# Designs tried in a protein design run: designed miniproteins, single chains, continued (4). Part 51

Each design is a single chain, and the fold is of that chain. pLDDT is the mean over its residues in the fold that is shown.

## One batch from the design tools (miniprotein)

Design m13864
Fold by ESMFold2-Fast:
Structure m13864 (fold): chain A 96 residues (1-96)
Amino acid sequence: MSPAVENLKKAKEYAEQGKISLSASYASAGDLLFIAGEDTDYLAIGDQYEEIGDAFAKQGKGELAAFYYRQAAKYYEKAGDLEKAAEARKKAEEAA
């Protein structure tokens, strides 16, 4: 399992608990490991960021949800999934 994806899964778990700082720390670690590593599964990274955004949106943390949806859209664009990228951008606008 990718260390980047593992850290993003932990970020999602902390987001679901409303632990903003812990979620951000694990998301940042996941992003850095992805940049430093050769694992280029952009689609999986995008999916994890969208799930983090969904967790914050359910808690009414619209600005945080919007931030993570924009990260998801960025990775979906890198994956070539323009439809998922458009949906993530729309979620960001609706959450803000």
Scores: mean pLDDT 78

Design m13865
Fold by ESMFold2-Fast:
Structure m13865 (fold): chain A 73 residues (1-73)
Amino acid sequence: SSAQAQMEQAKQQLHQHMLELGQAYLQGDKETAQRHAQQAIQSAQQIRQVDPENGKRMVDALQQSADQLIAEM
């Protein structure tokens, strides 16, 4: 279904940006980490469109974690 395809795409994008965020963090590249954190949050917002309750919790958790991670850089 269209909703399944959208969810699958959003999950793949979220995974990729989380991986890139982790790599940028390990390299001390704050600008790249900030960019991928923002992209990961955008992907979580796409998940929220099909699963509003769980997606909101995911977005909120990712924003808090990304803010904390980037503040440590």
Scores: mean pLDDT 86

Design m13866
Fold by ESMFold2-Fast:
Structure m13866 (fold): chain A 91 residues (1-91)
Amino acid sequence: LSEEEFEKEVNRGVIVIALAVLKVTTERSDLPEEVKQKLLETIDKAMDAINAGNYEEAIKYLEEFKKLAREAGDDVASRIAENAIKIAKEI
């Protein structure tokens, strides 16, 4: 295993954990149900992209999630998404 391949696997793991945290925190939030549904759908699309190895598409969905979360007043979720985007760009 090359050093770059190892780093990609570690970064992938961090993004997967971040998406799991975003899913749990979104489900437990006091946001309106229609907003939660859109956020959760965006998380699922980002996860599907990560599983397919399509990091460019994952970044697009994470950017969409970040905007929606910020507009909904969930600054913590928006920050987690921003950090996941930075890590995905390193892959």
Scores: mean pLDDT 84

Design m13868
Fold by ESMFold2-Fast:
Structure m13868 (fold): chain A 84 residues (1-84)
Amino acid sequence: SEYAEAARRGAEAAAEGERAGDAAKAAGGALAAMGAALSAGLAGDKEAAEEAAEAAREAARRAGEGREGGELAARGAEAAARGA
């Protein structure tokens, strides 16, 4: 699924940002994964939305949930999982 793949890439970018100490990169990856999950939900692909939402949650955790980007990604992933 293109949505699941996009979410995975976002999660990978978030992990790289965490390892590098680059909070902006980590947050950017988390937001990208969230966007993929929301897009899957809007497309009506429930399975892809659930898979992408899991990747987005992991990316948000790596970005730091207390930071704005991580919080937005976590909220978006939760909304996508419920709406899918």
Scores: mean pLDDT 70

Design m13869
Fold by ESMFold2-Fast:
Structure m13869 (fold): chain A 89 residues (1-89)
Amino acid sequence: SAAEAAQKARILAAMDRVLRLVAEHGSPELVERAARHYARIQELADSGAPVATLAAEAKAFLDELRPHFSPELQAELDRIKAELDALVA
């Protein structure tokens, strides 16, 4: 549906924001890890995985990243996670 396509686009847009934060503030090792996780989420989206599956994978990625970020950046990750929670049906 158009609504489901919009929800998937919002999840991918949120992940683009996370990847930019990791590229700007993360270590080279964290950048590699983020790129692999992003590729997995993109593969799931391309294969037609449900919104709930994409949101769950994205939230797991945010939880993995959180300990590696400063308190200010953790607050930004928490905001992104809240946006993903709002997309779950």
Scores: mean pLDDT 82

Design m13870
Fold by ESMFold2-Fast:
Structure m13870 (fold): chain A 74 residues (1-74)
Amino acid sequence: LEELALRVVRIAAELAAKEGVTASEAQLEEQARALAELARRAARDPAAVAAVLEAAAETPELAEPVRELLAAAQ
């Protein structure tokens, strides 16, 4: 789960870097841990899963990784 969360965070960081925002590896690892915990909680609520997947669909680069993360968290 944490590896899938780190993949999502890294893709988001690459997109943010195009806008001039950078993050350290330690910050990315911390964000990945927080995202993994959030995914475990969201996966227990079908409405939250649907909302997150719909939001992720707006960013094609994140849609598949987010879907994989939520599926693994269930």
Scores: mean pLDDT 75

Design m13871
Fold by ESMFold2-Fast:
Formats: structure tokens, C-alpha cells, sequence
Structure m13871 (fold): chain A 80 residues (1-80)
């Protein structure tokens, strides 16, 4: 769920409150776009989210988090 993903990000070493806030905003934008069926907006928000993670955490952790976000977004789009 959204809060679980954000808690995981916040628990990673080197992640500050600003990074968690930016991640929350991008994730919320991606989920809102997913509800609207706007694939282009979803892709844009997810690319920004992945970039933020790659700048803040190691590539392995970033990939795992990106997979979890991708699953959540897909689930929301299927319910739209």
C-alpha cells in the first residue's frame, strides 16, 4: 500500500524527510493518473519517482521499490 512503500523509503539509510515528501507527492500523482487511465501521466510520474530513488538509495533497493509501486499502480488502473 502507499504508506508501506513510503515507510520503507523512510527506513533506508541516507533518506531525509524532504526525499520522503517528494516520493509521496510523485506516488500520489501516479496513483491519481492511474485512476484516470492516463498512461502518459503515470509513466511520467513513475520515471520521476524512480530517478528520485536512484539518487537517494542503492540501485537494488530502488528496483525493489519501483516493482512494488508498479504493482500498486497496475492494480489501481485495473480498478479504474
Amino acid sequence: MKEEILEKIASLPGVDEKTVEEARELLEKALEAAKQGDEEAVSRSLKRFLRLLLESVDPESAAELAQEVGKLVKEVMEEA
Scores: mean pLDDT 79

Design m13872
Fold by ESMFold2-Fast:
Structure m13872 (fold): chain A 64 residues (1-64)
Amino acid sequence: SLPSDEEILETLVAMEIGFIKRSLPKEEQKKALEELGERYESLVTDPATRERIRKLIEEALKEL
């Protein structure tokens, strides 16, 4: 079976978090993670998926 749109969005968020952590200086990572969270939260209407994406961003921010 094909992955759901929600699974694809979660995978894309995880990949973008990884890119930010590998490619940007630490002082720029917080802003980039916050902007990523805002962008995907505006695109996602499903409450459960929105909550999972929010948790991914929150966990990434806590690692700073």
Scores: mean pLDDT 81

Design m13873
Fold by ESMFold2-Fast:
Structure m13873 (fold): chain A 91 residues (1-91)
Amino acid sequence: SESERLFEHALRTLEALLAWARSRGDSELAAVVEAARERLLAFRAANPDASVDEIRQLLAREFARILAVASEEQRAAIARIIEEVAAEEAA
């Protein structure tokens, strides 16, 4: 379903961001991304029939938290990673 594809895409994006944050030694950014991933997995388990809009609202909230702890340089890198994951999913 579209909801399942959105969850999978979001999880892949968060996993890529987590790997990147860990590679940079940014423990604060890594912790926020890991918490976002855990909340997304918990939401999916509790709401198997969640709409695309409900998932998008959750993702907007979690990405706002991630961006709030990111520097300007990190925000640019995060944007590139999101674009790269989206391009891989589209291929």
Scores: mean pLDDT 85

Design m13874
Fold by ESMFold2-Fast:
Structure m13874 (fold): chain A 76 residues (1-76)
Amino acid sequence: MEDEIKEAFAIIAAYYGNTDAALKLLKEMKNPSPETLLAVGRLAVERGDVEGARKIAEYAKSLGFTEAAEEIERLL
């Protein structure tokens, strides 16, 4: 439940253009999912936050979620 709350807040923060807050929440999760990272990364791209999207892709890659990272990078 702790991760589910952080995931929800990360998506909400990203939706409102606060990619840095979203990334901080994702980093606090014990078991982040590639789907959540991809969703937040896509929102960053949609909002024009290229730097934020790259940071999310880098974090996804550091967790072994190479497919999600590559999909975010492809959108840039």
Scores: mean pLDDT 83

Design m13875
Fold by ESMFold2-Fast:
Structure m13875 (fold): chain A 104 residues (1-104)
Amino acid sequence: SAEQKAKVLEVIRTTRETMETHILLTGTVSGIPKEEVDKELEKVNKIMEEAEKYAKEGKFEEALKAVKEGIDYTKAYLAKYAPPSLYAAFKAEFDRLLAELEAA
């Protein structure tokens, strides 16, 4: 439905914004060079743009797979560079967003 498509797109966009915010915050807190942070943001944004494209085409299974790929990529980055407490908080938020997307 149009309502389901709108909800899926909203969750994908919120997830993308959350990923970007946490990658930027982790880079700042852990003293990662801006050029390295920018490369990670570019990679995540490409994955999430593909997810939005699938969702716009009504390909919700493909959209969900792309979002999961983006979340896993972001979790790997945060696990490597973020303080453990910050990583745990980000993981909880990503798990919540994924549950919302799967429920849509």
Scores: mean pLDDT 84

Design m13876
Fold by ESMFold2-Fast:
Structure m13876 (fold): chain A 68 residues (1-68)
Amino acid sequence: GSALRKEILGRGAGLAAKKKAAEMGLEVLDVKVEVLDEDHAVATVTTTEGTLTFEYTREEVEEWFAKN
């Protein structure tokens, strides 16, 4: 259903964003994910150096899970 699809999208977006911030050498303090619809999510990563925002589509999250 829609709720499960949004949950999977949100979890994937959060994990992908956290990994990307960590790969940039940033200390991650918090990750917040806003699921806009079944196919779009925004992840906001708070670091010691500031806040980063990453937008993800479902296809990008599915590709991330396939590679990680």
Scores: mean pLDDT 84

Design m13877
Fold by ESMFold2-Fast:
Structure m13877 (fold): chain A 75 residues (1-75)
Amino acid sequence: MRELLEAESEIALLEMKVAVLKLIENPTEKDKEELIKELEKLIEKYKEAAERFPELKEELEKRIEEAKKEKEEVE
């Protein structure tokens, strides 16, 4: 349980960071690159959590797809 809460907390922090980066008015190419990097980190954390907690795999795979779509939209 505690390990699951830790993973969820790490994911939540990355999700918040991505959300904050999206609030940047007039994002430069550098800002877009940083957003892509944070989205990549978030995708990796979802993958790690899916491997550790197979019961959440289906939900996490959907979140991975959503993050990948967001990354494509920034490109």
Scores: mean pLDDT 79

Design m13878
Fold by ESMFold2-Fast:
Structure m13878 (fold): chain A 70 residues (1-70)
Amino acid sequence: SIETDAYLYLYYENEKKQAEDMLADPSVTEEQRKELQRKIDENTSRIKTLLAQDETGVKEAVKRLKEEKA
């Protein structure tokens, strides 16, 4: 459903954001950097797949979910 896709979108975006924030830490090792980049790439692909079916519907449902959490 569109609601399920919106929750998945938020989950993948959050996972991607966490990995990007970790990658900004100068203390991360080269191996950790590669793992974080892989996580970013995987979540980016998952988001693209979700949006491919109904980008407008998913984005509108995401806006509603964000309003409920505010």
Scores: mean pLDDT 83

Design m13879
Fold by ESMFold2-Fast:
Structure m13879 (fold): chain A 67 residues (1-67)
Amino acid sequence: SLLEQGGRALREGRYEEAARLFEEALAKDPTNWAAWYGLAEAYRGLGREEEARRALEKAIQLLSQAH
């Protein structure tokens, strides 16, 4: 799956590829909190701190199921 591929890219330090894979997963399902979380980790690896923070906030919002 795209999430498994993204997770592997994160573990290998391939942050640009990880971000792309998680973005593809989100294009299919924008409510997938795990993909938002993965995207946040990828952005953090890239030093894109504000984008990482926003992606993490989205992941937490979806994971909490408070909507």
Scores: mean pLDDT 86

Design m13880
Fold by ESMFold2-Fast:
Structure m13880 (fold): chain A 87 residues (1-87)
Amino acid sequence: EEALKRKASLDAALAAREAWLDAQSSTLSQEAVDLYKQAARYEAQAELVKDEPNSQEKIAELTAKALAKVEQARAVQAAQEEALRKS
């Protein structure tokens, strides 16, 4: 029951974050939004499995994937800001 409540809470938080990112479409490119959404999904997956036995490698892998997507999103955003700065 607690695991189901936790999953529902994380799913709701993820949906809220994705909705907030969609609302930023005037300041973020769709590519950056999609990358941030992918990062948030990996973070949610890592959070769901953290209480599982022998999950350390899976958590590390998911966390690394989330970080990589955040770095990609920031690079896309920086390139977008640079292009706007030149106008």
Scores: mean pLDDT 77

Design m13881
Fold by ESMFold2-Fast:
Structure m13881 (fold): chain A 119 residues (1-119)
Amino acid sequence: MELPAGALAMQEAYRLAEETGAALAVADASVSPEEARAGAERIAATFAGKPVVVAALGGGAESVLAIGEVLARAGNPAHIVVGLNSDDEAAWEALREALARLERELGARTTLVARVTPR
């Protein structure tokens, strides 16, 4: 949440929600996929099929995928904004594949805000 990439993801999500009139939600992607899924189910219940822009904090690929899958299958048109502040190439590739899968298989929109130089 205090990482520069997370702050930039939140700013981009706010801008997109304001421009599109969609609801803004924050999801924690630093927790387990099961906890991330429960959080996404609460977002889906709150916004009941409305368009949602989600700022995903923590950038865990499996947790981001779980968030996107819940929202897409609940019928929320979702735009998922993710910030990752990491020099781990494997973490970047895993996250990019998760976002590509959400777009390819579930029709979600995604934005990756990249900052590889922390602070």
Scores: mean pLDDT 76

Design m13882
Fold by ESMFold2-Fast:
Structure m13882 (fold): chain A 107 residues (1-107)
Amino acid sequence: MSGSLEEELRIRRELTRRIARLMREKLGLTPEQVAERLGSSPESRGFASALELLRIAEESKTEEEFLEKVQEYFSLVAKEGPEQATLKLFTREEVLAGFREVEAELA
């Protein structure tokens, strides 16, 4: 079955939560540091790309490698305008909720 919008958004929230946890536990980064690298708070643009950020985080072995690959990814993204397009596929609420869950779980 093709995934419903609800199922797709749930998966994206889970991935946002996992990326936040991975950044903190494996790379030593906080959601706030990631948001700063993306140019805004967790509620803003950039976190719409959580799926790609998760992939980069999973493949990266160090904080430096992660930040370098993220910067390269956003350089590519900027050329295509996907920040606006990707944001429409997520709600700001869902991205924020994912990070909030990680904060509560790791507290």
Scores: mean pLDDT 54

Design m13883
Fold by ESMFold2-Fast:
Structure m13883 (fold): chain A 56 residues (1-56)
Amino acid sequence: SVEEIARELVEAYEKGDLEKMREAVRKLQESGAFDIDPDDPEALERAVEVARVLLE
């Protein structure tokens, strides 16, 4: 689910695991929930902010 992937993204961010963050963002992009480039570090930070809102 989108919520599970959003949780994966937030956990990866908290651990500083850039590769897992990119993986989670790719999964969110594939689900149609996000149109964010996983290779853009500024876009990754924005994706984490949105993921936190989704988990609330």
Scores: mean pLDDT 75

Design m13884
Fold by ESMFold2-Fast:
Structure m13884 (fold): chain A 58 residues (1-58)
Amino acid sequence: SGQEIADEIARLIKEGLVDSKGILTEEAAKRLEEKFGLDAKELIGKNATDLGVRLLLT
């Protein structure tokens, strides 16, 4: 499950749904909520690369 979420985060980065500083947008957070049941409000403002790395290293 962590790998699937990390792969989706990588896709969101490629699609430009992460801001210029690598921070998850509201649109990116909502997509992660819809696919994986994550809380979108807790994801907004998180760094996409840091989140993806932490999910792979747990």
Scores: mean pLDDT 77

Design m13885
Fold by ESMFold2-Fast:
Structure m13885 (fold): chain A 79 residues (1-79)
Amino acid sequence: MSAEELFEKVREEVLKLIAEAKKAYEQGDYEKAAELLEEAAELLKEFLKKYGELLTEEQRKLLEQLAKEGEEAAELLRK
C-alpha cells in the first residue's frame, strides 16, 4: 500500500467519524459528538505514530492540525 493509499484510508475513516459527530451534535447529543471527535483525533494520532514517516511534510501537518482541532472541539462539547 502506498503512502497516498494510507492517507486516503485514514481520511475516509476520519470523515465518517466527523459526519457521525455532526449528526449527534444536531440531535443534542453533545457527549456522543465529543466521543466521536476524540475517536477521530486518536485515530489520527495513531496513524501519525505508525505511518508519519511515510507521509509528506504537508500531509503530516494537516493530520496533526486535524487531531488538535478534534481534541479542542471535544473539550468544548463536554463543558
Scores: mean pLDDT 81

Design m13886
Fold by ESMFold2-Fast:
Structure m13886 (fold): chain A 103 residues (1-103)
Amino acid sequence: MKDELLFLASRAKFLLLEAADMIGDEELKKRAEEVFNRLQRVLKETPELSPEVAEEIRRLLDKAVEYGEKAIEYAKKGDLEKAREYAEKGIEYVERALRVLES
């Protein structure tokens, strides 16, 4: 479970950082880097996750991946406003996952 969550977090990180780079939003990129670095650290330092907490984090990170993929799709089409909206939503899901983990 924990290794799967770390893999999913790494995937979401790659997609959202790529989206932020394509948009050219340095502030959004820094926000993504900071929340992912903290999420990955807390995940590694947490010795055991209850199945319910692990499932909730998985759902939130799956949403972060989904929104990251949409952000890249819109950025490739030149719709930078939609790309930014989806990237911000993806980062919000990562921030929610971190809050669940820290609770």
Scores: mean pLDDT 86

Design m13887
Fold by ESMFold2-Fast:
Structure m13887 (fold): chain A 64 residues (1-64)
Amino acid sequence: MKAELIAEGERLVREGDRLLEQGKYDEAIELYREAARLYEEAGDEISASLALMRVGIARVLKSR
């Protein structure tokens, strides 16, 4: 159960990174937020924090 949440979070981060590379910042932010939510449900606070850091980076890049 928790392993499935972590695996889905990892998939969303990879897809978010792909969208970020394409300049699709809003879509990337949505995927990173969903990944953070899944990591929190799994109890993986470190991965959740890293996903939220990716949201911050995407927001900065969008403002440029």
Scores: mean pLDDT 86

Design m13888
Fold by ESMFold2-Fast:
Structure m13888 (fold): chain A 95 residues (1-95)
Amino acid sequence: RLLGLAAGAVALVGGLLALKAAEGEALPLAIAGVLAGIGAIFLALRGGSLAEAGLAAAAGGVAAARAAALAGDAAGVAAGAAGAVLGALAAALGA
């Protein structure tokens, strides 16, 4: 449960960092990362499965990392990648 929350929170931070740096084409990916991070936190808090929260966090983390990479924000890439790894681990443990 804490793993799903942590993954969602890290993905959300990565998405927010990407949003601050994002221009043009990176904006939709940054928004998707933020929304997926929020969704992962919501699923973890509502008592959804660890696999569902983990998959949402992994998707959000990947989107945030890509958006941050397009914007040139190394901190956003690191946060998004960490969220994606934590989310993948949560999904694997929940499956």
Scores: mean pLDDT 72

Design m13889
Fold by ESMFold2-Fast:
Structure m13889 (fold): chain A 66 residues (1-66)
Amino acid sequence: SIEKSLEWIERVGKLAVERAREAGDEEAVKKIEEHTKKAIEAVKNGDFKTATEHLEKLSRVVSESL
């Protein structure tokens, strides 16, 4: 469901932000927040391709910085 997808994205984004903040990486915090927000917006608009692209970018920030 869309509600379950939104809950998952919000949870993943929050955990990633907490890790970046603990690491003192403010650039990573900003990028994670941006991609999380855009993924949520895309899901709400039914644009799952754009949502997936932003989730992939979020994953890249985490893998490269954390």
Scores: mean pLDDT 84

Design m13890
Fold by ESMFold2-Fast:
Structure m13890 (fold): chain A 63 residues (1-63)
Amino acid sequence: MFQEGSELAREAKRAAEAGDLETMRKLAREAARKFAEGLRANGFEVDEELEESIEKVLIRHAE
């Protein structure tokens, strides 16, 4: 989960650097989902609002 999320976040940053903002946003969303799943698997409460917050942070980091 965390490793897959990190790889997707890295891919999102590469897409942003290439100017492909649509692919960047799709990858950031998938990365956020993987991070949320990893957090839930380790006993953390992660609702949709927190998952969306993770996505927004990943998008800002990629840009």
Scores: mean pLDDT 77

Design m13891
Fold by ESMFold2-Fast:
Structure m13891 (fold): chain A 80 residues (1-80)
Amino acid sequence: HMTPEEVLEAARATLEMYDLFEANWDRMTPEERRVALRGLVETFEALVAEMEKVSDSPEAKELIETLRQRIEELRARLAA
């Protein structure tokens, strides 16, 4: 299983992937968008579940909240 440090690094890498997804949004087909949205939702939900097992530090709390906000946004786009 991942260490707390590995989880934080994975979360940062995933947020970077989200930024790249946003940067490429207008260049993607509708099908590419749906595949990417589904994958990001699944990844973010898994990371939040793992992070909830780490200490309730202010840093972890802030990152979990950011991930939850991204999940909500991604789900809204996927539902459209």
Scores: mean pLDDT 78

Design m13892
Fold by ESMFold2-Fast:
Structure m13892 (fold): chain A 78 residues (1-78)
Amino acid sequence: SEETREMARRALEEARRAAAEAEAAKAAGDAIRYAAWSVRRIGAGTDGFLAAKRGEEEGDEEAVELGREAMEAAGMKL
């Protein structure tokens, strides 16, 4: 569904952003900022997982792929 695809797209955008920000914070030695972005990265990966599962149930291959990309961008093993 469009709702599931939108959920997956938002998860992917957040995962990419959070991963990049976490790495930048780590490189800068900013432990607090790194922790904050790492939490957001994990949350985005979880949202991607849920979107992929919903996509599988709906037969929405685009939503499944976007959700899996979000999980991968968040550093989750597939």
Scores: mean pLDDT 88

Design m13893
Fold by ESMFold2-Fast:
Structure m13893 (fold): chain A 96 residues (1-96)
Amino acid sequence: MKKIEELKKKVAEIARETARQAREMGLDDVAETLEFYAERIEKEAKSLSDIARLVTAAVIDMVGLALEEEDPEKREAILQLAQDFVKKVNEAINEI
């Protein structure tokens, strides 16, 4: 596969895996956000710039959901999921 297509697939898989973890924690809005961006990455991303933009948008939306969360434990869980998502995306980039 071309490097961009391989990265695109890996990032979408990471987003869906993180979404599954969010659902297990009862964070359905976070899961839906990650699933939405996984689909956009697969359908729309044609460049590294597109991948970076969509990953950034997903993280910003997760931070927005954390700001609206009144439960401190759920807020920290959302922020931890965002951090773990970024870490796994960085690992995927280094493997390409």
Scores: mean pLDDT 87

Design m13894
Fold by ESMFold2-Fast:
Structure m13894 (fold): chain A 115 residues (1-115)
Amino acid sequence: AVRLVESGGGTYAEGSSVRLSSQVSGLDFAAADLAWYRQAPGQPPQLVAYLSADGSARLYDPAVAGRATISRDVARQTAYLDLSDLRREDTAVYYDVARLGTETYWGAGTPLTVV
């Protein structure tokens, strides 16, 4: 079975930085497109960052552009989202999402609260 297990959330001060991580198993990780989504209470999921399998396309939502970096470590099968200059508006549950061919896989999410 494919699994994505996010970690690194918690409560952080406004203006600080965080690294969110996702341990991925059961998937050809090197061949997968990766995305980070976030969902605030009462809101639909929002795409935060995208990284194509070959690394040629890397995209960020305007709300986090210049503050976010998406990356992967294929040897460790880990996806990362680095967020700097945290804002209260970054408060959400963050999900790693992997796409391989026609299949899309979501993690369980890691909650981030900015105070």
Scores: mean pLDDT 90

Design m13895
Fold by ESMFold2-Fast:
Structure m13895 (fold): chain A 60 residues (1-60)
Amino acid sequence: PPPSPEEVARARREYEEALADIEKRFTGPERDAMIQALRDAAASGDPERVRELARLLKES
C-alpha cells in the first residue's frame, strides 16, 4: 500500500533528526558513510526504509 502523507512527513522528520545527530556526533569517513546511507534510503522513495536506518543510527 502507498505511504500516507503523514508517514512521509514522519520519515522526513526522522531523516532530518538523524542527519543533525550524525553531524554532531561523528566526523570523517564514518560520518560520510552514515549520511550516504540515509541519502540512499531517501532516494529509494521508501519512507519505511528511511525510518529503519534512522532507528539503526539511534542505536549506534
Scores: mean pLDDT 77

Design m13896
Fold by ESMFold2-Fast:
Structure m13896 (fold): chain A 84 residues (1-84)
Amino acid sequence: MKELEEGLEENKKKLEEYIKKLIEEAEKKSVNEEGKKEAEKKKEEAKKIEENWEHQLEVSREVAEKLRERVEKTAEELVEERRR
């Protein structure tokens, strides 16, 4: 479990860095009027990527929580079965 959590955190950090780079690049291009429009486009793209990642992470957490509940319930049932 810890290895899966560490892998998920690493992927999240890489995605956050990518989003930050897109925002920084957008800000750098905002020096002229054409660059401002391009910057807004890249900011919208970065926001969509972040929202999509947050949604995927939420769904993944819900699935993991349900699996955890099922494992705990099965473990409790097994403990009851082995109780004399």
Scores: mean pLDDT 69

Design m13897
Fold by ESMFold2-Fast:
Structure m13897 (fold): chain A 56 residues (1-56)
Amino acid sequence: EEVEKRIKELEESTKKAIEEANKFYKEQGDPEKAKSVIENIKKRTEELIKKLREEA
């Protein structure tokens, strides 16, 4: 339950980070870089979720 709460918070933070990255790189005129950054954010979140589940 505590782990699930942290996972949910990470998912919400990731959602915001993706939105910010997409907006930032779109304004820079580099949507391809936005995709790379978003992919890295997703991978980072998956690693953190795995670590949290491993601790539980």
Scores: mean pLDDT 80

Design m13898
Fold by ESMFold2-Fast:
Structure m13898 (fold): chain A 71 residues (1-71)
Amino acid sequence: MAEAVHEMRRRLYDVLNGLLDDEEVRKIIEDLRAGKMTLEEAADQLAKIGGVPVEAARTALESLLARERRL
């Protein structure tokens, strides 16, 4: 169901928002933005730090990058 997917995505954003106060997480996102790291490498590292599935971390990063491109 789309609603269940939305709830999972919201929980992932909550986890990532908590992790955004972490200097290590910010560095991973900065390296991804600078092209020093691939999306897959960033997703794998965030998944290990946050204890979330790699696919979930990847989806959240893709959404974050798309939002930044609009801003």
Scores: mean pLDDT 68

